# Designed miniproteins, single chains, continued (2), part 110

Each design is a single chain, and the fold is of that chain. pLDDT is the mean over its residues in the fold that is shown.

## One batch from the design tools (miniprotein)

Design m7822
Fold by ESMFold2-Fast:
Structure m7822 (fold): chain A 123 residues (1-123)
Amino acid sequence: MKVRILIGSMDPERVEELRNKLLSDEEFKEKYELTTVITDEGLLNAVETEEFDIIIYIISGNDDIERGLELLKWIREHSDTPILVLAENLSEEDIKKLKEIADAVVLLPASVEEIIKAIESLV
């Protein structure tokens, strides 16, 4: 049975870049099914209406960090699904806050291999 992954971000380009990188790996493509969302509403709806084995959220220091944290807290309250955060250009304090909510945090830039290893550790 394939592992189901939900990928979300405030930036559609980050979602598409990650999706393309992961699907370029032949072993990953055979083992995992990806669902992508590019809005907070789409992410919340997917979490409520579908079953996923892992949720990946991509967040940058250019985003509204407090909004991202509130979104992740909501997911944690409504789902037991493991959360992987991919974090770019964040302060140590914001990274610490993410680590309190997420099951794993990977700092970007990261190799596709590092991201896949983080996913495999949570499923």
Scores: mean pLDDT 84

Design m7823
Fold by ESMFold2-Fast:
Structure m7823 (fold): chain A 58 residues (1-58)
Amino acid sequence: SSIKKELEEKIKELAKLLDVSEKDVKNYLERYKKENKLTDEQTLEVAKELIKKAKELL
């Protein structure tokens, strides 16, 4: 789906900004999604918010 592809792109962007692996970001978001019972769309919004915060700290 388009949402899953966009989430993959956001995972790559966040990993690059934080200088961590894409796997680590994916594992964090998958755990957060499970613990908070989020949809793929809501998980994408979390990824976008984390990117925004990371950019503010750099």
Scores: mean pLDDT 86

Design m7824
Fold by ESMFold2-Fast:
Structure m7824 (fold): chain A 70 residues (1-70)
Amino acid sequence: SKADIREQLEKAQAEIDKYRAQAAQLREQAKTTPEKRDQLLAQADKVDKIPQDGLAANKPLIEAAKAALA
């Protein structure tokens, strides 16, 4: 049970890291592609917002999971 909760939290963190890496890659592409800069930056902001919205929506479940691990 506690091991399953830890695994779920680790998977959630990996997903957050994945989206942040994707956003960072889009921002790097924007530096070398001035004709698409605004489009790439807007897409990066949208991708970066996904983990932020997910964390906010699942805050009660995350707090319950952390309490179960205490």
Scores: mean pLDDT 80

Design m7825
Fold by ESMFold2-Fast:
Structure m7825 (fold): chain A 80 residues (1-80)
Amino acid sequence: SFEEEMIELAEKIRRRIIEEAEKNLSPEQARRVKEEAERLMKRVIDAIKRGASKTEAAALLTAMALRSIGVLLDAVLEEE
């Protein structure tokens, strides 16, 4: 179903962000990025499960994916 496809896509985006964070950041920074990415994607999945329209679900997924990428970018740009 479209719902299942969108949930699967959200999960794949979350996993990729976590993988990149763990590969490129300190353990502490990676943990923060992971927690935020998981929180954002869970919100998207919950909205889809609660019956968001196909258009709304796609927009929410896109917005949350971009925000998660932004969190990762902010972390990698932090200077010690």
Scores: mean pLDDT 74

Design m7826
Fold by ESMFold2-Fast:
Structure m7826 (fold): chain A 55 residues (1-55)
Amino acid sequence: AAKERIRELLREAVREAGLSLTDEQIDAMTPEQAASLAETLGHREKAEEIRRLAA
């Protein structure tokens, strides 16, 4: 459940930023890496949700 939600949040952040990541690249990221990427792309709320799901 938590992993699936983290993937959804990261996929949405990446898509909105105009980046193209494969499902393999997304799946290879740790929750902290996913949160850091979302925050860097300007999606702080998504990054905070990812960190809460990973805690």
Scores: mean pLDDT 78

Design m7827
Fold by ESMFold2-Fast:
Structure m7827 (fold): chain A 99 residues (1-99)
Amino acid sequence: MKIEVKVTLTVVPGPKETSREALESAADAMREAAVQAAKYAKNIKKGETITLEFTVPAGGVSREEVEEIAKKAMEDIRKELEKLGYADSVTVEVKYVEP
């Protein structure tokens, strides 16, 4: 566990009908990208940080639901990276873009 993974999820305005699907798809993409980045970053020196940024049109979902899905994605990423021995810590930060 020698790599820190930091993921930023930016939520932008989006329709209610598709916001939850977009958010769940973004969570899956975040997990896959973090795992792949860690595998390719095997040569990163101790103390290096992997930073990943995602933007999702999920403004139609409540902030509470966004935080819950982001928390689950963070835990899923942490579990996968621990199996690979690559992560020291995993952080998911959610940002909201208001009009």
Scores: mean pLDDT 74

Design m7828
Fold by ESMFold2-Fast:
Structure m7828 (fold): chain A 100 residues (1-100)
Amino acid sequence: SARDAALAKLEELIKREKHPELREFLEELKEAIRNASAEEIAEAERLAAEQDLSPTATGLVLALLSMLRRAGLDTEEKRQAFLEELDEKLKEIAEKRRAL
């Protein structure tokens, strides 16, 4: 499944990651995907089919949907704010990795 493929990819990345902040973030993504509901899995697979997403991209969509539900982000405004914060965090982590 897309979920299993994404979990396998994250496990591989976690095993190779030596930067503690990046490893912690990847573990959080793995946890979000592992704890995704059947509804979130179905929605991620629907979006993947519509947008021709890779298994990795599908896994990220699943993680985001799971995290949004768990955080109680029940409005579009709250979801947009969270996604913007996540994007900035991912950019910061990517820059730290390039600097190493």
Scores: mean pLDDT 69

Design m7829
Fold by ESMFold2-Fast:
Structure m7829 (fold): chain A 88 residues (1-88)
Amino acid sequence: SELDELYEKIKELMDKLLAQVTDPELQARLRGLKAAVDEAYESRDPERLRAVIEAVQLLLDTYPFTPEQKALLEEIIELLRKMAELVA
């Protein structure tokens, strides 16, 4: 399904980002966000998806990511928004 494809792509992009980061605190935060994505997907709850979008946006706004990492996070946010539309 389109929802399953979006979920798989989000997880792929998050894993790609995790592979690039060496900061243990950032790795822990990203793993927490992955768990939150899993929970939102399983529950089909658009409010949980919106909470995850806000958390990813906050991380993007507060951490000094490279331009390539920012592009990955922006794509993750866009895909999460598409998921939220499908479950609403």
Scores: mean pLDDT 87

Design m7830
Fold by ESMFold2-Fast:
Structure m7830 (fold): chain A 113 residues (1-113)
Amino acid sequence: MAYGADADLAAILAEAGAPLVETVTVSAAVSAEEFADRVAETVERLRREGLTPLVVGLGGDAAGATFAVYGLSEEAEERILAALADNPVLRAQFESARRVAEELVRWARERRA
């Protein structure tokens, strides 16, 4: 199955100079559990550094889906939210990217508990 991509959000993050921390691909070689554990570790590290973590889908096909992990400083978050102020779809994508980061940490922690 093909997976959707938040390409417009990814482009805005790149234009704003948001730090791309990691790119992770989910495929037959990388299980959902390995993906979640890897991303959760990165997200928890970013939170300890005082950054806002976002997990953004870059695209996918039958071979797998690729996700980008960003860590936003307060300044970068303010710039991005200002850029999204008049676009409710992109704001929804931003909030979704933040929720995905939170859900992956929750799921990984529940498996380790």
Scores: mean pLDDT 74

Design m7831
Fold by ESMFold2-Fast:
Structure m7831 (fold): chain A 103 residues (1-103)
Amino acid sequence: GSSQKDALLNEMEKILAEIQALLDAETDPDARAALEVILKAAQQLFDAAKDSSVDQLEVAKESMKVLLDLAKEISKSTDPTKKAQLGTAGALIAIGTILDLEL
């Protein structure tokens, strides 16, 4: 293992913790449902990426940053439909990234 790989994994774990914190602070049921989708997607991406190369970890980290941005938008949204759409978008991004890592 390299110090660079450890640094990337630590950054990804911090992103997971930030998404979890948004979910833990949320009281709106529609936002909670969407945030649970994002957190599950981010966790699956992290688990798939753990043993990847440094270059693959960089790609996974950038996708996880997009998931965090979607999670922040969910927390700020007042539209239940938009919250659900943002959650779905995050799940699709995570699945697409995982497939790219395994191909």
Scores: mean pLDDT 89

Design m7832
Fold by ESMFold2-Fast:
Structure m7832 (fold): chain A 67 residues (1-67)
Amino acid sequence: NAQAQALEKALVRLVIEGAKLDSKIAREAVQLLEDGKATREELREKLLESGLSEEQAEYVVEAAFSA
């Protein structure tokens, strides 16, 4: 799934840049895209729950939905 791969790449970039996230909740975000059930809003909320800032979550959502 191209969207899930784009999401994972964006998350890896943020972690390299110093972001801290809950890996379990981050995996749930990936799974939402793989299941084809995620809206932009649902994905954003899940990413915020994982510990990302609003700006970081927006970046990841845009990366996934532009794939």
Scores: mean pLDDT 81

Design m7833
Fold by ESMFold2-Fast:
Parts: sequence; C-alpha cells; structure tokens
Structure m7833 (fold): chain A 66 residues (1-66)
Amino acid sequence: SAEEELYEGLLAEGLRIIETLRTVHGLSDEQVRAVIDEWMAQLRAQGVDPAVLDRVRAALLAYIEA
C-alpha cells in the first residue's frame, strides 16, 4: 500500500541519517535522538501522516537504543 511504501521509505531514510550521524559526525545517542526528533517534527509540519510518523519514530528509537 502507499502507506507501507511511505513507512518503508521514511524508515530507510531515518536509518541512513542515524548511520551518517554516528559514523561520519561521531554523535552520541542523545545527539542522534535530538536530530531524529527535529526531523520528525519537520515531516509532521509538512503534513506527513502522524500514524506513519509514530511507527517510524518507534522503530528508529529502538534502533538507536540497540
């Protein structure tokens, strides 16, 4: 579905952001979480479905904590 395609695309982009922040910029988990929260706020402001954003955020936070 379009909703699953959106979820998968945002998850992939979020994982790429986390990997880049950790590997290229050497950011801590706290700093990475702050950047992800800002990115999620920007997507919400752009009108992305909050239910999809909540799913993406939960998955990305679990990945950071692993």
Scores: mean pLDDT 89

Design m7834
Fold by ESMFold2-Fast:
Structure m7834 (fold): chain A 88 residues (1-88)
Amino acid sequence: AKELVKEAMELVERAGVLALLSGQTDIVEKVSKLMREAREALEKGDYKTAAEKVIEAARVILDGSTDPRARQLAEEAIKKAEEALKKA
């Protein structure tokens, strides 16, 4: 579960960078807040909350980003985070 959450977080962080480079800074702020909450949950060993927050962050990217690469990374992050939830 922990490794899947970390992989999902890395994918969201990469998608966030692509959104930032595409000029979508409002998305980056929302994603950053959710990723902070995910890291806090992960540090406490709450893999369920961490995975749920990563899914929320990835959905923010999917709803707001027009970058196909950012969207693809966000979709992959959701799949990994959902797998982490299933194993948590």
Scores: mean pLDDT 81

Design m7835
Fold by ESMFold2-Fast:
Structure m7835 (fold): chain A 73 residues (1-73)
Amino acid sequence: MMSDEEKLELARELIEKEEFEEALEILQDLVNRGVRSEELLELLKELGKKMKEVNASDELGDRLTQLYLTVLF
């Protein structure tokens, strides 16, 4: 089983590769497990920025928004 730190590192690599569905899956798992780190927030921000740059689907954007709202509230 991967550690939370290893999952955050993997999510960053997936964001760089534009593997957004896989990145969202990992970030969703971390959020569901109660992870609330500055690194997680930074990754959510970077994912959103990257998705906007490549015009990712509205479905992916909605999933990211739901994660962000869950982390902030």
Scores: mean pLDDT 82

Design m7836
Fold by ESMFold2-Fast:
Structure m7836 (fold): chain A 95 residues (1-95)
Amino acid sequence: MDIKIRMVGESMRVLALAEEGRFDEAERHALEAAEELVKRGEYEEATELLIMGAKTLKESGDEEGAERLAKKAKEVAKKLPEDVKEEYLKKIEEL
């Protein structure tokens, strides 16, 4: 329960920061939140958060920040089971 509430909160922060043009802060929040999820073994949730952050930054005009988050998402996605890994890699490629 706590981890899902945290993920929603971090997602909302990334969106708010990007909408304010605070791209460096939005990227940092996404990376830090994803790193904590990785430390807990929550690789799928970490990958989803990084994909959301990348989409948000790209839509807000930060193409370079979006690329950095997409690269991190690809790294984390490699730790997923093969049956879900391909779907997440495809989502990242579509960014």
Scores: mean pLDDT 82

Design m7837
Fold by ESMFold2-Fast:
Structure m7837 (fold): chain A 65 residues (1-65)
Amino acid sequence: EEKRKETLKKELPDIKRAFEEIARAIYQLSLERSKPEDLPKIQAEYDRILKTIEEDFKKAEEELS
């Protein structure tokens, strides 16, 4: 169990980065498909997703510590 927790803790930054990259890809696709007037909403949603990722992974890191 502890050895698995250490492995997950070491991999957590890479997993977080993968989620951030997925969020960025979705954001780029949204920008390509959107009207100019919708850009502020898309940016707000992207910022919200990034904040959620940051908060969730910080909590996970604390729980694994």
Scores: mean pLDDT 80

Design m7838
Fold by ESMFold2-Fast:
Structure m7838 (fold): chain A 80 residues (1-80)
Amino acid sequence: DEEIEKLEKEAKEVFSPELYEKIKEILRLAREARAQGRDELADSLVLFVKGIIEAKKAGEDEKKLLELAEEVIRYARAEL
């Protein structure tokens, strides 16, 4: 998935190591969702990562972004 690879590379440059590990897990779950034919779930996770990258670039509080990423990881794990 070219889009997921691009987002993973961008996330590594934009985020702190702690937030990057959370985003990397979300992108791993998106790949898993695609492998299972859960395309809507995968697309939602990809859109979330795009949104959190833009929020970080806009100066959003990293603690808030970490909390949101943890919530999305819990949701995605429960759906897979």
Scores: mean pLDDT 85

Design m7839
Fold by ESMFold2-Fast:
Structure m7839 (fold): chain A 74 residues (1-74)
Amino acid sequence: SKDDEQLKVKVLMIALAVQGEIFVMERMNIPIPADLRAEVDRAIAQARQNPSEEQRDALVRLSEELTRLIDAAL
């Protein structure tokens, strides 16, 4: 359905945004806790295979956590 396609696109866009946040943090030497990095990598992999509202919500939460770490490093 169109709603399913819209959800898939939104989940993939959020996954790309989270990958971008990790890329910026690595380039700026902002430390990422190993457990958080592993959770992010798993969430991105799952979102790419099985996009869902649950995966969207997980990626949004992880993006917010990464943003908090970036803000704390500034």
Scores: mean pLDDT 86

Design m7840
Fold by ESMFold2-Fast:
Order: structure tokens, then sequence, then C-alpha cells
Structure m7840 (fold): chain A 75 residues (1-75)
């Protein structure tokens, strides 16, 4: 979860989000993962970003960063 959270933080920053938006994106992923694993991480990500004022640009950047940090590979 932490690797995806860091990827999300960096992705949000790359898309012009501020440090707070990046932190909210990362926190959403961590909270989701703690509550129910990978599927819950996706829900927590969307919920955390929206709850803490993340915009769509930050959400897109965070998602891309998380996928790259996780080394997306369909198995």
Amino acid sequence: ADRFAEGAREGALKMGGDEKTAEYSAQGIRDGALRGGPQAAGWGFSYGVRLHGGDEKAVTGAAGGAMQAGGYSPA
C-alpha cells in the first residue's frame, strides 16, 4: 500500500497539485488498503481525495502515479 500511496503523491504533484492534495491522495489509498485490501484501496482513494478537496486533475495524476509505482502488469 505504501508504494501505491507514494506513487499517488508524486503523480498528483506532477499534475500541478499542491502538497496537501498529494497527501490526501496518498492517505485515501492507505486508508482503503487498511480497511479491505486492494479493492478497498481504490474506494479509499476516491473517497479520501474528494473528502479532502482533491480535484479531478489530482485524481488523474495520483492514479497514474500509483499504477506506475505498482508496476502495472496484468497477470
Scores: mean pLDDT 59

Design m7841
Fold by ESMFold2-Fast:
Structure m7841 (fold): chain A 85 residues (1-85)
Amino acid sequence: DPEKQAKLARLQLYLAAVERILAANPGLSEREQRALYHIAGLRAMGFSDEEIVAALQSLGVSEATARRLLRQLDAAVAALRAEAA
């Protein structure tokens, strides 16, 4: 299924970005680490910034933290894509 394969490829890219953030930021709390993995999954499924922030707030993550982690993840993904080119 090409759609499932595309989603899996996106998930693998976002998970690699999470691992890079964790390696660069050893002081991240377990809560922030879990939030990053959750953002990675939602991004791989194609959810918008607004939908991801709302989902994280429903799990007890503040809007400010959710938006910061989203920006960090998107920057790490962009860096990985640039390195692969």
Scores: mean pLDDT 86

Design m7842
Fold by ESMFold2-Fast:
Structure m7842 (fold): chain A 68 residues (1-68)
Amino acid sequence: SLFDEFDTDGDGYLDKEELKRVLEHFGFSPTDEQVELLLEAFDTDGDGKIDRAEFERLLAVLSQPAPA
């Protein structure tokens, strides 16, 4: 799966760098600030990482037209 492809640590979470790579895979050019804002929106633990379930929710958002 896409999550497992970018989960380079294999810990079941995506950190800021891994999330940035996911966004780049979808053709985005996110700033570090934009990645941090997405983490804040989906990170329920406040540890700077998202789990697989939150990642799936993020993908749903990214599949919608212009989320500005």
Scores: mean pLDDT 72

Design m7843
Fold by ESMFold2-Fast:
Formats: C-alpha cells, structure tokens, sequence
Structure m7843 (fold): chain A 77 residues (1-77)
C-alpha cells in the first residue's frame, strides 16, 4: 500500500468512526455525511487496490451504516 492509499484508508476509518459517534449523538445528517465520506474513500482505495479484502468489508460496513442513518433521518420528522 502506498502512502496515498494508506492515507485514504485511514481517512475512511476516521469517517466511519465519526459516523458512528454522530449516530450516538442523534445527529443523523452528520452521520450520513461521514458514512458517505468513508464510502468515497474506500472506493478510491479499491480503485488502486481492487483485491483489498479489508477495504471491501469496511466499504460494506459503511454502506450498511449509511442505510441505517437514512432510515433514522426518515423516522425523525
């Protein structure tokens, strides 16, 4: 993994964690934005390293958490 790819992977992990924290804070819009950031970063990692199984799993986790945040936003009217 290059420094650039490693940096994007780490930024993805930070965004995923930030999203989870924002869910606990009930800031679902901020959580959604963080999960979208994580998804973008993991997709960029996979563009350079298509066989990165950890990035694939974290992308799936970020997509699942994004869906949860969207459902929570829809429930708050």
Amino acid sequence: MSVEVASKFTAGEINLIAGKINIELEDYEAALNSFEGAIELYKEVLEQEPEDERAKKLLEEAEENKKKAEELIAKKK
Scores: mean pLDDT 84

Design m7844
Fold by ESMFold2-Fast:
Structure m7844 (fold): chain A 111 residues (1-111)
Amino acid sequence: SEETFKKIEELLDRGQDLLNQAREALDAGDYDEAKKYLNEAVGVMKEVLQLMLDAGFISQDLADYQIANLDRLVAEANAAKTESELRHVLIQVEATLTSITMFFEAVKKAS
């Protein structure tokens, strides 16, 4: 289980780094690069959710809910036509990563 905690921590850190890169690309006006980093960050977040599910840290219902939410956010990011629309999606993805991280830290503390 320590190996699983370490893997999840590494992926959460990678997800945060990818979202930081998305924000930097967005601030530079590179919307296609921002969308690529957002898509990569969501992929990493889905991997975290799968690892948490496999380890018994979250329920199937919670995993399904979060994955569906991430799929919706990716669709919204890819459909975004303005800086404001893409930034709004980025904020929601960042909030979702924070939520996943807080839940993981609560599970780790309870172990």
Scores: mean pLDDT 90

Design m7845
Fold by ESMFold2-Fast:
Structure m7845 (fold): chain A 86 residues (1-86)
Amino acid sequence: MERRRLAEEYERRARELRRKVELVEEIGRNPGLIGESEEKRKEGLEVAKELKEMAKKLGEKNFLEPVRRLREEAEEAERIAEETRA
């Protein structure tokens, strides 16, 4: 059924957004982690690029609003998945 597929897609989207938020918060707490592995460095650079683009679009001088938006989008995706599953 399409409803189950939609719920799974929103669950996946919510996990991806949550992962990005967690990665940004992890980098903020432990900046040295980016230098510990090539994989973490590449992920950190991609997230930083995305946040920089969001900040530029919002006219923001820092990443607070972009991070807040990612968190809100994750919460909305989680809510949609829950409602679709119900």
Scores: mean pLDDT 63

Design m7846
Fold by ESMFold2-Fast:
Structure m7846 (fold): chain A 93 residues (1-93)
Amino acid sequence: NAQKALEEAKKHLEEARKLLIEAVNSKDPDEQRKLIDEALKHIETARKHIEQAEKLGADPEEVKRLRFEADVLEAFATMLRHVIDLEEEKKKK
């Protein structure tokens, strides 16, 4: 069912968004990294559900919107991870 695949994708993207918000609000770099890594896993799972939905004949506009959301969240997670890694490298002297 294409609709169920879209719903699963939306749930994983929502979870990724929540994890990234928690990462931004965390003061512990190790916790931030764990939250970002978990968010990236949810984004990957969402992408698999989006692909399944497309193959099942889901609305191309909904597929496009969810892919765009996944791309934005992945870009944000990757940038946030890079910033945290740079700040931690500055402390390793």
Scores: mean pLDDT 86

Design m7847
Fold by ESMFold2-Fast:
Structure m7847 (fold): chain A 87 residues (1-87)
Amino acid sequence: AMEEVERILKQGIGEISRALRKGFAEKLSEEEILARVEEILARTRERVEAAMRRHGLSPEERARAQAAFDELVRKTTEWVRREVAAR
């Protein structure tokens, strides 16, 4: 069910937030920060896809899960770029 996908996304958001805070505090480059969050996003994607397969989600539920993940990627990338540009 969607509850597992939502938990996986929340865990991913937590890991990303921690990586971003550390990267910004250490004044890492955009490339270094994006590389760190890209690894977290890749693991999160794999977990979401595995959960979708296990629960036999409907096409609508799969679309919502994919949209939520895509939005996470977009917002994370934009936030990193804005933060680095403000340095």
Scores: mean pLDDT 82

Design m7848
Fold by ESMFold2-Fast:
Structure m7848 (fold): chain A 77 residues (1-77)
Amino acid sequence: MEELKILKELKEAVEKGIDEFLKLLQKLYSEVAGISVSQEKLDQIKADIKKAGEDKVIEELKKLIEEGIEELKKELE
C-alpha cells in the first residue's frame, strides 16, 4: 500500500517538472532508504537531463511510473 502511494506521488511530481521529481526522489531516498543523495550528484543528473531534453525525459519517466503503478495494482488484486 505505501509503495502505491509513493509511485502516485512520483507521478504527480514528474508532471509538475523535473525539479519537483528530483526533490521528491531525494526526500524518498533519505526517508525510506536512508540514503543521502549528494547535491553534486543531483546537479550531474540535472545536466544529463538537459542534454537529453527535459521534456523527453519527463515523458519517459511518466511512462515508467505509470507502468509501475499498474504492475503494483495487479499484485494487490
Scores: mean pLDDT 74

Design m7849
Fold by ESMFold2-Fast:
Structure m7849 (fold): chain A 72 residues (1-72)
Amino acid sequence: MKEEELDKLLNKVIEIIEKRTGRTFSDEEKQERKELLKKYLDDIKAGKPIDPFTREDFEALVEEAKKELENE
């Protein structure tokens, strides 16, 4: 995945989280969450063990984000 495509995907994941929780994140909070999400995505790609519940939740959010981006 290109870095620009990854950034767009992570922004969409944050947007979905905001919609689900009814929260609006500050630019700083969005940046911190993007860094955490990038780490999870990199760990998954590298085949590193992560918490199974975190992995399943994150993979589901990524798929939802991809689907929304394809339908825009």
Scores: mean pLDDT 74

Design m7850
Fold by ESMFold2-Fast:
Structure m7850 (fold): chain A 100 residues (1-100)
Amino acid sequence: SPEERERTILGFVMTSELIEKVIEGRIRIRKEAKRKGLSEEEIEEILAEFNKDVDEVIKEWQKKYKENIDDPEKQKKITEEALKRIEEITEEYLEKIKKL
């Protein structure tokens, strides 16, 4: 139905926003780590930990998103909260690197 198609497209858009936020965070972390003179091995270890923390946010987002499949407004709010949490995690990693 048109409604099902709209829900599918909206889901794709929200998923893309989360992926873009993660990629942005990885780029920012890598840039700061390189600025601090960290080795590629050290950078990959930091990014692996970042990926693990972000994966937990995405798993919680997926769960809440599915629980609210018939409520697009609530899905949008849940996605905005996940995006904010990814940004907060990114800032935490940047602060840790800055202190090295």
Scores: mean pLDDT 87

Design m7851
Fold by ESMFold2-Fast:
Formats: C-alpha cells, sequence, structure tokens
Structure m7851 (fold): chain A 82 residues (1-82)
C-alpha cells in the first residue's frame, strides 16, 4: 500500500554521564508522547508512529553506556495508507 506522510516532528534527548542506551530510549519515548498526542489530535485519520534513524537504534544492548552529550533522536510521523 502507498504510505503518505502528513506531518513529522523531530524529538531529541541528550545523554547524561552514566546513561545507558535503554535509559536514553525511555526518556526519548517519554518526550515523544506529547508530540504523538498533538499529531494524533491534528490528524485523527492518521497512524502516528515513532520512526528511528538515531544513534540509540544502532546501540543494540540496553546496557551500552552512552557518552555524556550524545544526542538521541527520533521522528514522530503522522501517516496514512492508501
Amino acid sequence: PKVVVLDERRVEVTAAAGDTAAAAVARLRAAAEPVAEELAAKYPEAKVMLAGGTMSEEVASEDTPLAEGTVVGAVVRAVVEE
């Protein structure tokens, strides 16, 4: 099926000293929640999804430590299928 992106928003969090990939991803999901709610309200027909392409997705292990200042980001997208 053809997927059409209606809107997208970038969400980022910055790792603190001693953060793991799992901790950074959890904070990223928490930061993405209000953005996803905003897009869902604006585009009620769309599926709202968190899309990757970030450092945290390349870091497979939950125990992997991140350097302080590492930016972990994702894109929240509102999409429709035709």
Scores: mean pLDDT 71

Design m7852
Fold by ESMFold2-Fast:
Structure m7852 (fold): chain A 87 residues (1-87)
Amino acid sequence: MSPEEEIRRGSIITSLSMTAVSLKKSGNADEIAAADKMMELVDEIEKIEDPAEAVELARKFMQEIIETGNAEIQKLAKTFLKSIDRM
């Protein structure tokens, strides 16, 4: 656990929440389903005691989206992973 992990968790929560709100406005069933999963992930991240474990959970979730999501969701997930690695 590093001092930076809490800042990283906060950034992840903010990014996921903003993305979920945007996707819910699309009217597309697959994008709405992805948004619901992102909101569930935010709830789980907030409950995790270790911020490093929270960051790892978000990373794994984004890897799964890259494999299963549509083109727009895959692009967002790849950008998100790159941002996590930069933090």
Scores: mean pLDDT 74

Design m7853
Fold by ESMFold2-Fast:
Structure m7853 (fold): chain A 94 residues (1-94)
Amino acid sequence: MSKEEMKEKMIELLEELIEKEKDPGLRTVLRHILEEVKSIPEDYSEEETKRILLGALEMAISQLESVAARKPELAELTKEMIEKIKEFKEELEK
């Protein structure tokens, strides 16, 4: 996967998660992560870009797990989101 393709897929994933998310606090966090991904300089290497994206995915998982623990009514939706993030993380760790 190219740097551009990784960034585009990450942006698409984050935008989908933001649309599906019901917790306004978590939506704000996901938007901040999206802004960070969009702000990755084009002159960064594939390795540097992967590190930033992996860090962003880990942060998103941590925040989603925290929300699931505090709001059981959102647990099913949150689990689906975490599974999608983990799938993309595995694709990046190739």
Scores: mean pLDDT 80

Design m7854
Fold by ESMFold2-Fast:
Structure m7854 (fold): chain A 80 residues (1-80)
Amino acid sequence: SEAQALVDEAARLLGQVPEEEYVAVAELLELPDSVIEAIRRNPERGKLYILQWFERLAHQGRLDEVRARLARLREYLAAR
């Protein structure tokens, strides 16, 4: 499904983000403050928390929001 393909791409792109950058990435993606604070407390779980947020949006059928955030993540990685 398109939803699964988008989540799989999110997992692949997040795998390229070093642990120390997950807070900055979560802020770039405009994730809720509660998620950003969870990453600040446990940076090693940052990839998991961000991926779970993408999975939630996909499950809710919010694929346009997933695509928009994936575009921001791609631009972030390309600028490094």
Scores: mean pLDDT 88

Design m7855
Fold by ESMFold2-Fast:
Structure m7855 (fold): chain A 92 residues (1-92)
Amino acid sequence: SKLIENAKKLEEDARLDEETARRLEEELRREEERGREEVERLEEESPEEGEKAQKERDRRVASLYSARNIARAGAETSRELAKRLREEAEKL
């Protein structure tokens, strides 16, 4: 019973991380599209300003990508642990 209760908590943690990963994926797609258009506009006015904007957007995209990967990894780990707890509860 305690193993099943702990498995349910991990499954809920995984669900929240999966939802966070989905939101970060949507934000990443929006930032990639919007960032490209912004850099293109600034580059037309000044190559130096376009380069600065590109570096800032690259950092922003990298940060979102990292956060998404962390959320995905967290969800996968929680799902795996929950599965193992359910398997152990079935044996005992």
Scores: mean pLDDT 85

